# Designed miniproteins, single chains, continued (2), part 107

Each design is a single chain, and the fold is of that chain. pLDDT is the mean over its residues in the fold that is shown.

## One batch from the design tools (miniprotein)

Design m7707
Fold by ESMFold2-Fast:
Structure m7707 (fold): chain A 55 residues (1-55)
Amino acid sequence: MPVVDGTDELHRELEERSQQVLAQADAQGLSGDQRIQLLAQVSREVVDEHYARQQ
């Protein structure tokens, strides 16, 4: 009996990946624009993989 909400699972994954990417962006000295682009890329990938895994 799964008690896991899709939003909760997705948010958790996005949070972990976002923190990792942001830490790397900080080390690289990226601008806000670059960080936003990275986050958009990660979010798209995570969402796509999440739905693919649900299949």
Scores: mean pLDDT 74

Design m7708
Fold by ESMFold2-Fast:
Structure m7708 (fold): chain A 58 residues (1-58)
Amino acid sequence: GAAAALAAGRRGAASLAANGEEAGAQDVYKAGIEAAKRGWDAEAGSRAATRAHALAGG
């Protein structure tokens, strides 16, 4: 699902960033967001995007 794709991208990006691979982290995070956006319903997508924005903000 859209939320799962976004969560997977975030986790993968965090893992790569922790290892100092920022370019790889950006690629994985972007891929996860794009996959989530493509699969999102209006309601579910809005909720997931709000949570993703909050998580990215710290």
Scores: mean pLDDT 68

Design m7709
Fold by ESMFold2-Fast:
Structure m7709 (fold): chain A 73 residues (1-73)
Amino acid sequence: GLALSPEEVKALVAIYNAGRLTVEELAEKLGISRSTAQRVLDRLVARGLVEREKEGDEVWYRPAPDEQIAAAL
Protein backbone atom coordinates (compact mmCIF):
# COMPACT_ATOMS: atom_id res chain seq x y z
CA GLY A 1 0.00 0.00 0.00
CA LEU A 2 0.97 3.67 -0.26
CA ALA A 3 2.81 5.07 2.78
CA LEU A 4 0.90 7.63 4.86
CA SER A 5 2.76 10.74 6.01
CA PRO A 6 2.56 11.63 9.75
CA GLU A 7 0.23 14.53 8.85
CA GLU A 8 -2.06 12.19 6.85
CA VAL A 9 -2.19 9.72 9.78
CA LYS A 10 -3.05 12.51 12.26
CA ALA A 11 -5.69 13.91 9.89
CA LEU A 12 -7.30 10.48 9.36
CA VAL A 13 -7.43 9.87 13.15
CA ALA A 14 -8.94 13.35 13.71
CA ILE A 15 -11.61 12.80 11.02
CA TYR A 16 -12.44 9.33 12.39
CA ASN A 17 -12.81 10.66 15.96
CA ALA A 18 -14.91 13.69 14.85
CA GLY A 19 -17.05 11.73 12.35
CA ARG A 20 -16.67 14.68 9.96
CA LEU A 21 -14.84 18.03 9.91
CA THR A 22 -14.02 21.02 7.69
CA VAL A 23 -10.54 21.94 6.40
CA GLU A 24 -10.53 24.85 8.90
CA GLU A 25 -11.32 22.50 11.83
CA LEU A 26 -8.54 20.13 10.75
CA ALA A 27 -6.05 23.03 10.52
CA GLU A 28 -6.99 24.10 14.09
CA LYS A 29 -6.78 20.54 15.50
CA LEU A 30 -3.34 19.83 13.98
CA GLY A 31 -1.91 23.35 14.39
CA ILE A 32 -1.17 23.61 10.66
CA SER A 33 -2.05 26.11 7.94
CA ARG A 34 -5.34 25.85 6.03
CA SER A 35 -3.39 25.21 2.80
CA THR A 36 -1.45 22.32 4.41
CA ALA A 37 -4.71 20.87 5.81
CA GLN A 38 -6.31 21.13 2.33
CA ARG A 39 -3.38 19.27 0.71
CA VAL A 40 -3.56 16.51 3.35
CA LEU A 41 -7.34 16.15 2.84
CA ASP A 42 -6.95 16.13 -0.97
CA ARG A 43 -4.44 13.26 -0.68
CA LEU A 44 -6.73 11.26 1.64
CA VAL A 45 -9.67 11.78 -0.77
CA ALA A 46 -7.48 10.75 -3.75
CA ARG A 47 -6.61 7.54 -1.85
CA GLY A 48 -10.30 6.73 -1.17
CA LEU A 49 -9.83 6.93 2.63
CA VAL A 50 -11.87 10.14 3.09
CA GLU A 51 -14.91 11.52 1.25
CA ARG A 52 -15.59 15.16 0.42
CA GLU A 53 -19.20 16.38 0.80
CA LYS A 54 -20.61 19.80 -0.08
CA GLU A 55 -23.32 21.21 2.20
CA GLY A 56 -24.27 24.64 0.84
CA ASP A 57 -21.08 26.75 0.76
CA GLU A 58 -19.36 24.46 3.31
CA VAL A 59 -17.23 21.41 2.50
CA TRP A 60 -17.13 18.51 4.97
CA TYR A 61 -14.71 15.59 5.07
CA ARG A 62 -15.70 12.21 6.51
CA PRO A 63 -14.33 8.63 6.58
CA ALA A 64 -15.04 6.75 3.34
CA PRO A 65 -17.61 3.90 3.55
CA ASP A 66 -16.12 0.43 4.27
CA GLU A 67 -16.75 -0.72 0.67
CA GLN A 68 -14.81 2.27 -0.72
CA ILE A 69 -11.96 1.76 1.78
CA ALA A 70 -11.81 -1.93 0.73
CA ALA A 71 -11.54 -0.81 -2.94
CA ALA A 72 -8.62 1.53 -2.03
CA LEU A 73 -6.66 -1.28 -0.29
Scores: mean pLDDT 77

Design m7710
Fold by ESMFold2-Fast:
Structure m7710 (fold): chain A 61 residues (1-61)
Amino acid sequence: GPAERARLEAEIRAGAADVARKYGEAVGQAVLDAGLRALDEGGSPEEIERAMLAEYLRATS
């Protein structure tokens, strides 16, 4: 529902902000975009986390 979506979006933004602090704004933005895309595609919390992790690994490798 809307409350669940808002919570997931907040968690995505918080995770991406943490990445931005540690690895720079470009990496954080890429992780944010991946997480929000997975959320928009109706992804589960696990699918969202996997998409964000995959982008983080791509950007930092």
Scores: mean pLDDT 87

Design m7711
Fold by ESMFold2-Fast:
Structure m7711 (fold): chain A 70 residues (1-70)
Amino acid sequence: SMEERRAMAERIVRGIFPEADEESLARISEEVLRATADIEDPEAFERAALAYLLTNRAALAKLAGGSITL
């Protein structure tokens, strides 16, 4: 479900950005969900979400407006 997919994205984002506030967590989770929208397999989704976050860490921190520690 979209709810389960969002919860998983938020969990992964929190692991990479443990100091993110709730607004930044939600914003970055939305970007992850958009970047992985075409991935239907749950295991492939988890791997792609983690890879996206690690590859785009600096850009995602800028998107959060400085609310996230790199």
Scores: mean pLDDT 75

Design m7712
Fold by ESMFold2-Fast:
Structure m7712 (fold): chain A 68 residues (1-68)
Amino acid sequence: MPSLQEMFERAVALAAEAQRTITDPALLAEVRAIMSEFEELLRAGKLTEEQFEEAAARVRALIAESLA
């Protein structure tokens, strides 16, 4: 089972991949908004695996859109 720290590390890696892959500033702004929500939940101690998976799916969709 991934720990909260492992999920955070995966989220950071995914965000870094998005920033390298996505050149559209509007899509990058959306990734930043998702990461901001994720960090807020982490700071509040309310981050769940389900919330991580939802955020990761949203970022992955934006990466896929950028590559299409």
Scores: mean pLDDT 77

Design m7713
Fold by ESMFold2-Fast:
Structure m7713 (fold): chain A 61 residues (1-61)
Amino acid sequence: GAAEAAAQLRARAAGVQAAARSFGGTASPDEAVATAERYLARHPEASASAAGVAAGIELGR
């Protein structure tokens, strides 16, 4: 669920930030995680990986 995925994103803050950077983003780990958690709030069935990729695309704009 969304709460479990959000906990996984926080545990992997550096990894989420690295994913964002791979899409051209320069976000901090906290900003990347916050963006991914916002995605999960809209898509509670999404995985932590899907949310991380979506955050990377958003922050790479």
Scores: mean pLDDT 69

Design m7714
Fold by ESMFold2-Fast:
Structure m7714 (fold): chain A 82 residues (1-82)
Amino acid sequence: REYPKVVLLTADGEGVTPERVAEIERAAAETTGAPAEVIVASPEDLLELALQYAEEGHLVVFLSGDATPEELAAALRRWLAE
């Protein structure tokens, strides 16, 4: 329920703009109370990175390149309420 960091993983070619990255990281951090970071990786590396960060105790979220900060915040609020 408490996470050291929120890790937002997105695939190469699906990556968000730098402005959208900042908005998404802020929305996730404000919603969870934990630092948030967007990481762009190849699809093959994405699953291995997800496993590594999850094992370290971080909340791992797979992010679509077209996802909005509002959609992410809503999903995180629902997840944390359970």
Scores: mean pLDDT 77

Design m7715
Fold by ESMFold2-Fast:
Structure m7715 (fold): chain A 89 residues (1-89)
Amino acid sequence: EEFRERVARQLENIAKLLKEIKEKKSPFSDKELKDWVIRALNRLYEEALKEGDEETAEVLRKAIEQVKKSNGNIDDIIKILEEAAEELR
């Protein structure tokens, strides 16, 4: 499996998990979910840097900045993740 495709799949899985959390009415606040997503994206970003995949790292860096600038709305975060995954395909 190509590293970039693996990262795209991980972003899709995070977006799917957020959709399930939203439907289940989880006790997690929007702020806690936003912070968790930022931590997950930073982990993927560090992996991309270690792989030397500058293109994937740049996509992830932009996604992190967009999530940080969001008002913590889960729908906006899901859209950011799905768009980043699509860019990597």
Scores: mean pLDDT 84

Design m7716
Fold by ESMFold2-Fast:
Structure m7716 (fold): chain A 97 residues (1-97)
Amino acid sequence: MEKLREELARLREVLDKALASTKDPEVQKAIRERIRPLLDQVEAAVEAGDLPAFIANAKRLAEEATRLAMKSKDPEDQKLLVEVANEALRLAQVAKE
């Protein structure tokens, strides 16, 4: 679980950077209302030791971040949201090891 906590902290950092850098109110709203709650669920699953819930929520977070990136009009927002999705997928992969 220690390595999962380190990777989770990295995901949080990338998400916080995406939220801080975006100039699109719709992107900010989507991060707060759709992506952040999934990160909270991932954190709760780690705390509970629920590996299946952790993997499922990390994958769902990656899907939502990818969807938001595809709808974004700003190349920088797209780049940061793709980074969020990649970190979430990496987190799910590390959990399987």
Scores: mean pLDDT 82

Design m7717
Fold by ESMFold2-Fast:
Structure m7717 (fold): chain A 88 residues (1-88)
Amino acid sequence: MELYRPNPELQALLRQVGETRDTYTPGEMLRAIFEWARQQGLVVTTADGRRVIHLAGTPLGKIVGMDSVDLSDLTPLIDALYKHSTKV
């Protein structure tokens, strides 16, 4: 199983949802980030019925580099987690 060490900015978000470990699988980091977004009230349904994470002005938005992410395509979140972590 591949383990990754999140950078300090990503680790700060993970700590807000109780994640205090040094290393995670990509799936564990993705679940923790999704929980963080839910706890912050950032998961919304758009007028056209899509579910998105609103990221503009948030610490996660700085990590991902986008104003929103569609929950039907988590590729931008997964890519951002790899960019903001180091494989161990």
Scores: mean pLDDT 81

Design m7718
Fold by ESMFold2-Fast:
Structure m7718 (fold): chain A 96 residues (1-96)
Amino acid sequence: SKFEKIEKLANEIIKLVEEVRARYADDPAVQALRPEFDALIELIKEAIKNKDFDAVLAAMEGIYGLLRELAARHPDLRPEAEKVEKLYNEIKEIVK
């Protein structure tokens, strides 16, 4: 149950990142961070597979940081950054 909740929330963050990338596909700032998002998504997938909850949190914090950086340049991405922050905090509470 605890693991299934973390996996579900982590998948929601991955889905949100993919939706941001699809919605802003022609945005140079989003395109420039594509390799970093790809690397963090793969780290999340491996951490989930290994049931390494601390590694899940670390990778999620990385995604949140990148979205905050994008939202600082593109204020229209602020709701997406806030959504990831909320999901990150939910995972953090579960792994305590």
Scores: mean pLDDT 81

Design m7719
Fold by ESMFold2-Fast:
Parts: sequence; structure tokens; C-alpha cells
Structure m7719 (fold): chain A 61 residues (1-61)
Amino acid sequence: SAQEEAIAELEALYAANRERLTPGQAAYVEEMIEAARSASAEEARTILEVTRSLLDGALGR
């Protein structure tokens, strides 16, 4: 489903950036993954887009 795809992309994003994240940033991404699991497909996609944007800004890529 679109929700499962968004969650998989969030988990992949987390795994790819794990070593670059502060403990606070890592905790934030883990909470976003959990939120996406309880969200609709539309909301999960929004969570993915917002999380990706925040990590891009914080990590410069």
C-alpha cells in the first residue's frame, strides 16, 4: 500500500543517515516512523516529505 511504501522509504532514509544524525534527530525520525504506522496513506506520505526535507536541511543533502 501507499502507507507501507511511505514507511519503507522513511525506514530506508533513517538507515541511510543513521550515523550522521544526532541522538535527538534519530529519536525524531523514529517517532515519525511510528506516526506514519498509525497514519493514513496520505498522512504517511506527508510525514515522509516533511522528514526528508528536514533531514536534507540539517545534513545538507
Scores: mean pLDDT 83

Design m7720
Fold by ESMFold2-Fast:
Structure m7720 (fold): chain A 62 residues (1-62)
Amino acid sequence: TSEELGKRAVEAVTEVVKELTGLPADASQEEIVEALRALSVEDVQAVLDASYEVLEKLLAES
């Protein structure tokens, strides 16, 4: 369903953020938000680019 695909997309994007910011897999929501707030414009662009790639792969595997 669209809801399950949306949930998988959020999980995949969250993993990308954790990977790019160096956070552990069990990082809290507060830690993720703090890391995002500390990102430079270039790092934000990298997160968006990586997120797009992961979402495109998810759609291809669906």
Scores: mean pLDDT 75

Design m7721
Fold by ESMFold2-Fast:
Structure m7721 (fold): chain A 89 residues (1-89)
Amino acid sequence: GMNEKALKAAELALKAGMEALKEADKEALPAAVAGVIAAIGGIFEAERKGDAKAALNAAKAALKAAERAGSEKAKKLAEEGIKLAEEAL
């Protein structure tokens, strides 16, 4: 079957990136956008190949975006994504 933990990690990374986008000011917006793009790529690779490393990279990018946006909600989602991706490696 698909690597369900990698897919869930990528989904959490996308949610984290989206929350960072909602809470980002103008200065943080480019980093939040980059996090969302990375998360989308991670979801694609997780679904197609079960790629836990891609999911981990997406979650880490989302965490960086969340930190720059100052979003506590996004940080928690990204941290949970990192944990699940590491368990899928």
Scores: mean pLDDT 77

Design m7722
Fold by ESMFold2-Fast:
Structure m7722 (fold): chain A 83 residues (1-83)
Amino acid sequence: SAPVVVGFRATLAPDASDEEVRATARQIEEAVLSVPGVLDVRARANPASRTVGVTVTLESADVVPAVQQAILSVPGVTRVVQN
């Protein structure tokens, strides 16, 4: 299959600091990049909303559930949704 690009939004606790949001974005990149079938990842911290936007390039759509689990496994992430 051709590579697919998928977007996710990770939500942090409402009391997360700006620095915690930025640190969590880096941890999401590391966690997602460790998933087999991930070709590229970009995480963008949004401290004002306590969210992280995640764009992932995958070998196939079958990798999506594993990426969602990897994002949710990061300390401080309370919810993840696919865009």
Scores: mean pLDDT 89

Design m7723
Fold by ESMFold2-Fast:
Structure m7723 (fold): chain A 118 residues (1-118)
Amino acid sequence: SDADIDRLTEYLASLGFDAAVVRPLLEVASTKDVPALLAALRESGVLSPEVLALLERVLQEYERNGVPGDAYLELLARARAETDPAERRQLILALALFGVYTSVPVDDILALLDELAA
């Protein structure tokens, strides 16, 4: 819903993202159009090439298998282990986009992101 996208946008803005950049990305993720999401991410430049490549693998494994695969576990592990705040926030954005793409409830996405911040 628009209210769910608003809550995720507000959370990501609290991490230092521009709401005007991340809100459209969350909206595209909600359409479940992987080519459109990847094109929007490349255009925005908000993710490093390494994080973008990892998210692409996460999305491709999910499309192929209908469940999260090894790339998703790698994304979670990197988010937990990352000590650079700029890289960490990008990993958190990638997880938020994947959560929206898979229709995870917003409260569950936020709970995961808060757990990763601990």
Scores: mean pLDDT 88

Design m7724
Fold by ESMFold2-Fast:
Structure m7724 (fold): chain A 72 residues (1-72)
Amino acid sequence: MKEELIKKAIELAKQLSEAIKNGDWDKASKLAQELFQTLSKAFGSEKAAQITRKVVSSALNGGDPAETLRES
């Protein structure tokens, strides 16, 4: 269900933000990959890539990645 995939994506975005804050780049990379895969199932690969890029950028700049995902 698309709603379940979006819920999982929001949780992954939160975990990605924490990994980046902690400097755990290996975990952050894996979480970004899983986020892309989850979003690809919900929205297709092109839109998933766009959303994943925005979420990662938000996390790197001290924004709210979950809010960025909801806006997308």
Scores: mean pLDDT 79

Design m7725
Fold by ESMFold2-Fast:
Structure m7725 (fold): chain A 102 residues (1-102)
Amino acid sequence: SEAEEAARRMREEAEKTIEYLEKLGMEKEAIEKLREEIPRLEELAGAAAEARTSSEAVREEVLARFRANPYFRAQHIAAQAALTHDLSNEEVLEVFAKELLK
C-alpha cells in the first residue's frame, strides 16, 4: 500500500539521517533517542499517506501530530535557531540534541 511504502521510505531516510548525524558528532544519548523514535516516524508517514485522500480535519490532525513529534519538533527548533542566531554546525547539533532529549 502507499502507507506501507511511505513508512518504509521514512525508515530508510531516518536511518540515513541518524548515520549522518552520528558522523557529525551528535551525542550518543540523542542518537539513541532518534533510533527509538523511528517506529513513530514510520506510523506518522503511513498516517500522512492515508490522510492525503481524507477530510481537511484529518489532514490537520496528522499535521499537528508531525509538529508535536519529538524528532520533527527538535529539527524545526534547531533549524530556526540556525537561521536566527548564525550558529555553527556544532551549535546546531547541540540545539537539536537538547530539544530531542527533553
Scores: mean pLDDT 82

Design m7726
Fold by ESMFold2-Fast:
Structure m7726 (fold): chain A 78 residues (1-78)
Amino acid sequence: ELETRLRAYELFLEAAQAKLAGDDEKAARLLREAMRLLGVPEDVTEQAVAEFLAASDEELRRMRAVAEEAIRRLREEL
């Protein structure tokens, strides 16, 4: 539950970092893994992956900051 949510945010953070580094294949794979871990349906996951790959660097940096803060809070609760 909290551990699953922590793992999902860690994968989202890694996906954002990979995309910012130009590794779109790694970013897509990590995002799919995070969404599968959360039980998100495949059609919703593929739409989210497409939107994520189209995101600007500014949007990705905001996503990274949000994921980092979520990870910090979840670790404090574990």
Scores: mean pLDDT 81

Design m7727
Fold by ESMFold2-Fast:
Structure m7727 (fold): chain A 94 residues (1-94)
Amino acid sequence: MEPLYKPNEKLKKLLERVGYKKDYYTFGEILGLLSAYVVEKGLGNLTDPEKRGLVDLSDTELGEIFGVDKIDFRNVKELKERILKHTELVELKE
């Protein structure tokens, strides 16, 4: 079962701007929308394979939300932990 997350107001506004208005997201949906945001804003280093996952978030809305100036999108564990701090887990009882 894939858990659903309710993003906080700041993250929700960013996700709505990049994708579509929604109350709950899977982690994969949030990750996909944030990846689209990075591409749309030209924040990723797409030319150097060693730096490809490094994203400069300084002066960005996403950087303000996460409270960091840089993030490594290749570190999925850290990225997941950072994203989930700005969401509320919806309890799916099964």
Scores: mean pLDDT 73

Design m7728
Fold by ESMFold2-Fast:
Structure m7728 (fold): chain A 111 residues (1-111)
Amino acid sequence: SIAERLQSLVTPEVRTLEEEEAAMRDLARRLGLSDEEIDRILKHSSTEEGVEESVRLIGRALGLERTAEELVELRRRLREGYRPEDAERALALARELTEAIIAALEAANAA
């Protein structure tokens, strides 16, 4: 599911690049991001910077810039040193962002 893929952004597990790119392209398109913004995301999808940019763009599109920035920072901390409390907080923020994405996609499908 989209929720499971978004939660993978904050887990210390290995992700497949192809799965991440496919999820980001679908989400960005459905959230109304421009082709230029989508291309920017995908061009850097193989880097942590590309993933961080994806999270920030989605957060901005949903009015959740603070949630997105905190997720990016927690994701960076988890890669530097795993802490259960950081992982728990990151999952909570990923859930909030995921719920907002689902709501936005449902609204877009209704329009």
Scores: mean pLDDT 69

Design m7729
Fold by ESMFold2-Fast:
Structure m7729 (fold): chain A 98 residues (1-98)
Amino acid sequence: MSFEELAREIKEAASALPRSKLQQLLQELQDGLQQARQQGASPQQIAQMQTARDLVQTVLNGGSVEELKKILEETAKRIGEENARRTAETLVLDLKEL
């Protein structure tokens, strides 16, 4: 799946949810990221968690598919295309389970 298709799926899945559930997910991602930093998590794990947080924050702020795609492309430059893709796919699944 392309980053554009993943960005579209993230926006569609998130848009189907109440704003309160997205705000809860964002808080959980922020708390998890702080805990991971304190516990000395790997740079890759930190980057994946930052990406998930940034994607959810962007949707909450009314961001476009293009903005979400750019976040995934920037993540791919940091941790590789495969890791960026897996991060996006995991977020889509998490959003569908909410």
Scores: mean pLDDT 87

Design m7730
Fold by ESMFold2-Fast:
Structure m7730 (fold): chain A 69 residues (1-69)
Amino acid sequence: HMMERQQKIVEDSVKLTREQADLLGLSKYTPDAVKYAEKTARRLAPTESAQTVIDRALGVGLLMMSLGA
């Protein structure tokens, strides 16, 4: 079942993105930015490497934070 493998990759990528956002303090200041980062991680996880997903998702979170989201 490829679905189970994809789900695990998505869950791991979202978890790592959330942990990095927590370390940066984003969860405290802009929970909406963290939600955008998680959404980006879920979107990219099926087709991108875990490192690429984390980098892109955190980038989106930081951009949303700077835009006041």
Scores: mean pLDDT 67

Design m7731
Fold by ESMFold2-Fast:
Structure m7731 (fold): chain A 62 residues (1-62)
Amino acid sequence: HMSKENEKIILEDLKKAFESARPLYTPEELAEVEKLKTAQDYIDFLLRRAVDRAIERREAEK
C-alpha cells in the first residue's frame, strides 16, 4: 500500500512530467488524461502509451 502522502507526491510529479511532455500527446490522449484522478491512473496511462509506442516501433522495424 502507498501512503496518501506518497500518492500526492507521485501524482504531482506525474502531472509535472505530463505537462512538460504535453506537445508530444495527441488530442485523444489529452482527453483521456482529463479523466485520470489518481497517481495509479496516471501510471497506468503512461505504461499503456509506452507499450503502444514500443509495439509500433517494433512493427515498423520488421
Scores: mean pLDDT 72

Design m7732
Fold by ESMFold2-Fast:
Structure m7732 (fold): chain A 96 residues (1-96)
Amino acid sequence: SAAEQRLLEERIKKSRNMISETIESVINKWIEEGKNVDLSAVKMQLSMLYVFDPKVAEKMIEKLVKKGIITEKEAEEIKKDPGKTMTEAVLDLVRK
C-alpha cells in the first residue's frame, strides 16, 4: 500500500541519516586531529562511502581536501577506482 511504501521510505531515510551523521562525526574528528590521522583509514572510509553514496562522498572528499587531510590527487584516485583504493588501504592497515 501507499502507507507501507511511505513507512519503508521513512525508515530508509532514517538509516541514511544515521550513517551520514556517523561519517560526519568521524570526518570532524579527522579534521580536528589533522596530521595525526591515519591516511589509510581515511581512504578506506571515503572509498566505502563513495561506493555507497557517491554524492555524499564527493562533498566529504572536498571538505577533507580543503582542510589538507587528503590531496586532490588522492581524491581523484578514490573517485576513479574506489574498490582498488579501499583494497590497498585495508592491506596497508592489516600490515601495521
Scores: mean pLDDT 77

Design m7733
Fold by ESMFold2-Fast:
Structure m7733 (fold): chain A 87 residues (1-87)
Amino acid sequence: IDELIEEFAKKAKEEKIPVEEAVRELIIELALKLGLSEELAEKLAELLLEAWRAPSLDPETEKLLEELGEAIKNKDTEKIKELIEKL
């Protein structure tokens, strides 16, 4: 995962991609490597970027994002899918 982050950071510098687009690509690639479908990977990237842009998060959404972070850390693909569907 660290190697993939470094590789995308390098690509962003070389291709002069906006940081937001580089982060989106990184999230999608990581989600795909975790075994998520392309549709779920895109949805995850959209949700995380939207949360990052939001001035405040709904407490329910904040709790789901916290659970999602733990599921990603544990590579629990089934839990990740379940949480994405709830978001």
Scores: mean pLDDT 70

Design m7734
Fold by ESMFold2-Fast:
Structure m7734 (fold): chain A 89 residues (1-89)
Amino acid sequence: MKPLTEDEELEKAMKEGVKYALEAAKKDPSKLPEAIGLALRSMGSALDGGLRAQRYLSQGDEEGAKQAIEEGLREAEETKKLAKELAEE
């Protein structure tokens, strides 16, 4: 398989976070407000990372763009972990 780009990895982490949040809400409807919060946080981290990366690239800062995507990916992975823990509880 072709390796994922940083943008594709960020999208994958975001989608997995939303998936776990949805599974948590399906298992226990009382968790729906928390699951919605985690899904929005997952989407927000991906959007922020992508927008910051575009801003750095527009300034010719390729290293800043890479760091912005890596930071967004880190936040998306943390949100995914929280959503998965909520789904497993």
Scores: mean pLDDT 78

Design m7735
Fold by ESMFold2-Fast:
Structure m7735 (fold): chain A 77 residues (1-77)
Amino acid sequence: EKEKIDAEIDKLMEEGSLAINRQDREKAREVLKKLEELIKKYPDNAKAWFYAGAVARALGETELADKYFEKAKEILK
């Protein structure tokens, strides 16, 4: 059922990008929370970690973003 999870992540990436472009911080935080829930269930999904990092960085949470990017990098090795 990886196809369902990948589709959900792609949809969250689209929602997050739109929220960031519109400066909708509340929606961006909502997307980040959903990505964090997916990471908890699927900790080996590098795409979810990477996108969570991107949204966190856009929200100004630099330490959290760095942590998520490092996790994504580690999984891809």
Scores: mean pLDDT 82

Design m7736
Fold by ESMFold2-Fast:
Structure m7736 (fold): chain A 71 residues (1-71)
Amino acid sequence: ASEEANSLSLEEIREAAKRAIELTKKAMKQPGGKKKAEEIAEEVRYLRSLLTDEEKRKVLDEALKEIEKII
């Protein structure tokens, strides 16, 4: 929930962002990968919507830009 999301450190958010980008790249190499990549993007957007910290939100905004370039 929002409480758990906002308990994540900036470093944990950076690692989550990095993992999401790598999972998106991996998904796009597989049959049906675009749907999986879009699901990953939606999960990142959802996490971003739960965060109140501007710096953490910016990390996810940059990750979403990279994911959009991959899809």
Scores: mean pLDDT 81

Design m7737
Fold by ESMFold2-Fast:
Structure m7737 (fold): chain A 56 residues (1-56)
Amino acid sequence: MEEDVKAAGDMIAESLKKVPKENQEKALEEARNTLKQYLGDEAADEAVKIAKEKIK
């Protein structure tokens, strides 16, 4: 897995910890849309998976 994808996932997870649970889903969707522009759809989805695993 690309180091950039893991770093993005870690950063999203850290950001989501500051957001109330009710707003986390929207924040996660916004992060996914942003990453798609830079990393592409597949990498963005993978980063989001990493973030979800880390906030559990």
Scores: mean pLDDT 76

Design m7738
Fold by ESMFold2-Fast:
Structure m7738 (fold): chain A 72 residues (1-72)
Amino acid sequence: MEETRERLRELLKKLGFSDEEIDYIIAHTDEAGLRLLTLLAEKILQSGGEVTADEVDEIAREAGVPVAPPPP
């Protein structure tokens, strides 16, 4: 668990997130969500550090992970 959080923190730092933002994300994300974010962060870094919102959505959909529902 802590090992996954530290890995995610390292990846998010490489993506330009602050320690405060990373801590907030980790505090508000369940273990399944942490695994998803870790996979997405690894994918982004492997893709040269930047991806479009559409690419992120496609990866999430391919991984079979639910995203936030649309506004009512």
Scores: mean pLDDT 66

Design m7739
Fold by ESMFold2-Fast:
Structure m7739 (fold): chain A 93 residues (1-93)
Amino acid sequence: MEEFREEVRRILDETYEEARKAIEKGDVQGARDALARGFSRVLELARKHGAPEDLLMGLARLQAEYQALFDDPNVSPEEAIERARRGLEELLE
């Protein structure tokens, strides 16, 4: 799992950078799409490495929660990204 965690971190760092750039342009939908792609890549990587079903379900739920944060007018896009990052770190520990 250590190699898996490192690959996940790299994918997410790239994904969060894409999302931040989209937000800087005022493209909230672009940020959502970038993060959806990133989480899909993480899920495929987890399946490839034989991650248990509960972890896969946890990742899918986290992705859904993250999407909901972008729909919340009281949550800034930057805060939504940070909350998603923290939730994933907790799930992968």
Scores: mean pLDDT 74

Design m7740
Fold by ESMFold2-Fast:
Structure m7740 (fold): chain A 57 residues (1-57)
Amino acid sequence: DLEELMTQAIKAAKQGRLDEAQKLIDQIAKRETVDSMEAGILLGMARIAYGVALIEK
């Protein structure tokens, strides 16, 4: 579930659908209940992709 949300957030950000990407990032943040290394990496990658999309505009 977390990986799927992250993949969709990155895809939406790359496609310029920033509103959708933001909603998906918010969902990932709410679902992260414990700091596992994997969950942290996935959330970090989604946020980086969103930031890159904002800069490229």
Scores: mean pLDDT 67

Design m7741
Fold by ESMFold2-Fast:
Structure m7741 (fold): chain A 109 residues (1-109)
Amino acid sequence: MEEARRKAEELLEQLRRAARELEAALRAGDGDRALEAARRIEEYTLQLIKVSDDIKILEEAIELLDRAIAAVRAALARDPSPRLREALLTLEIARGLLLIKLGVLKLIG
């Protein structure tokens, strides 16, 4: 359990770094880089779901994804790029899976 918690905290930090890289890519107008950052966010989110049953950690990951999704939506409103649409879909899928995990954890106590 301690090992799983340390791995979850590591993954959450990797999510924060990927979110910062996504923000930088969006500021630069680099849709390919933004999509790559979104894919890394999805990968770390999927790993987090497998490793963590910690509601607080999963809620922090959802907050990060909500901010990332908002940033991509704002960029997409200015420039309706196919890469940004794919990035948005990638992040929304990852968020949906986190919500399912949280729902299951809250049901089983």
Scores: mean pLDDT 88

Design m7742
Fold by ESMFold2-Fast:
Structure m7742 (fold): chain A 64 residues (1-64)
Amino acid sequence: MANEIIDAPMTPEERARIEELVEKALKAKQEGKREHIPYSVAAALLAVAYGEPELAREVIKKTE
């Protein structure tokens, strides 16, 4: 579907993708792996792209 309106809410699939990246970041962080950084950044960027900047901030706080 084309993005033709500014008030389109994030879809469940889009949110699930962000949450999966957050979980990968948290697992990597718990294991002391640097991989948590790219997962955290990817999740935050997707949240901003989907119009949810506050979710992006929460992602960074959870994964740092």
Scores: mean pLDDT 71

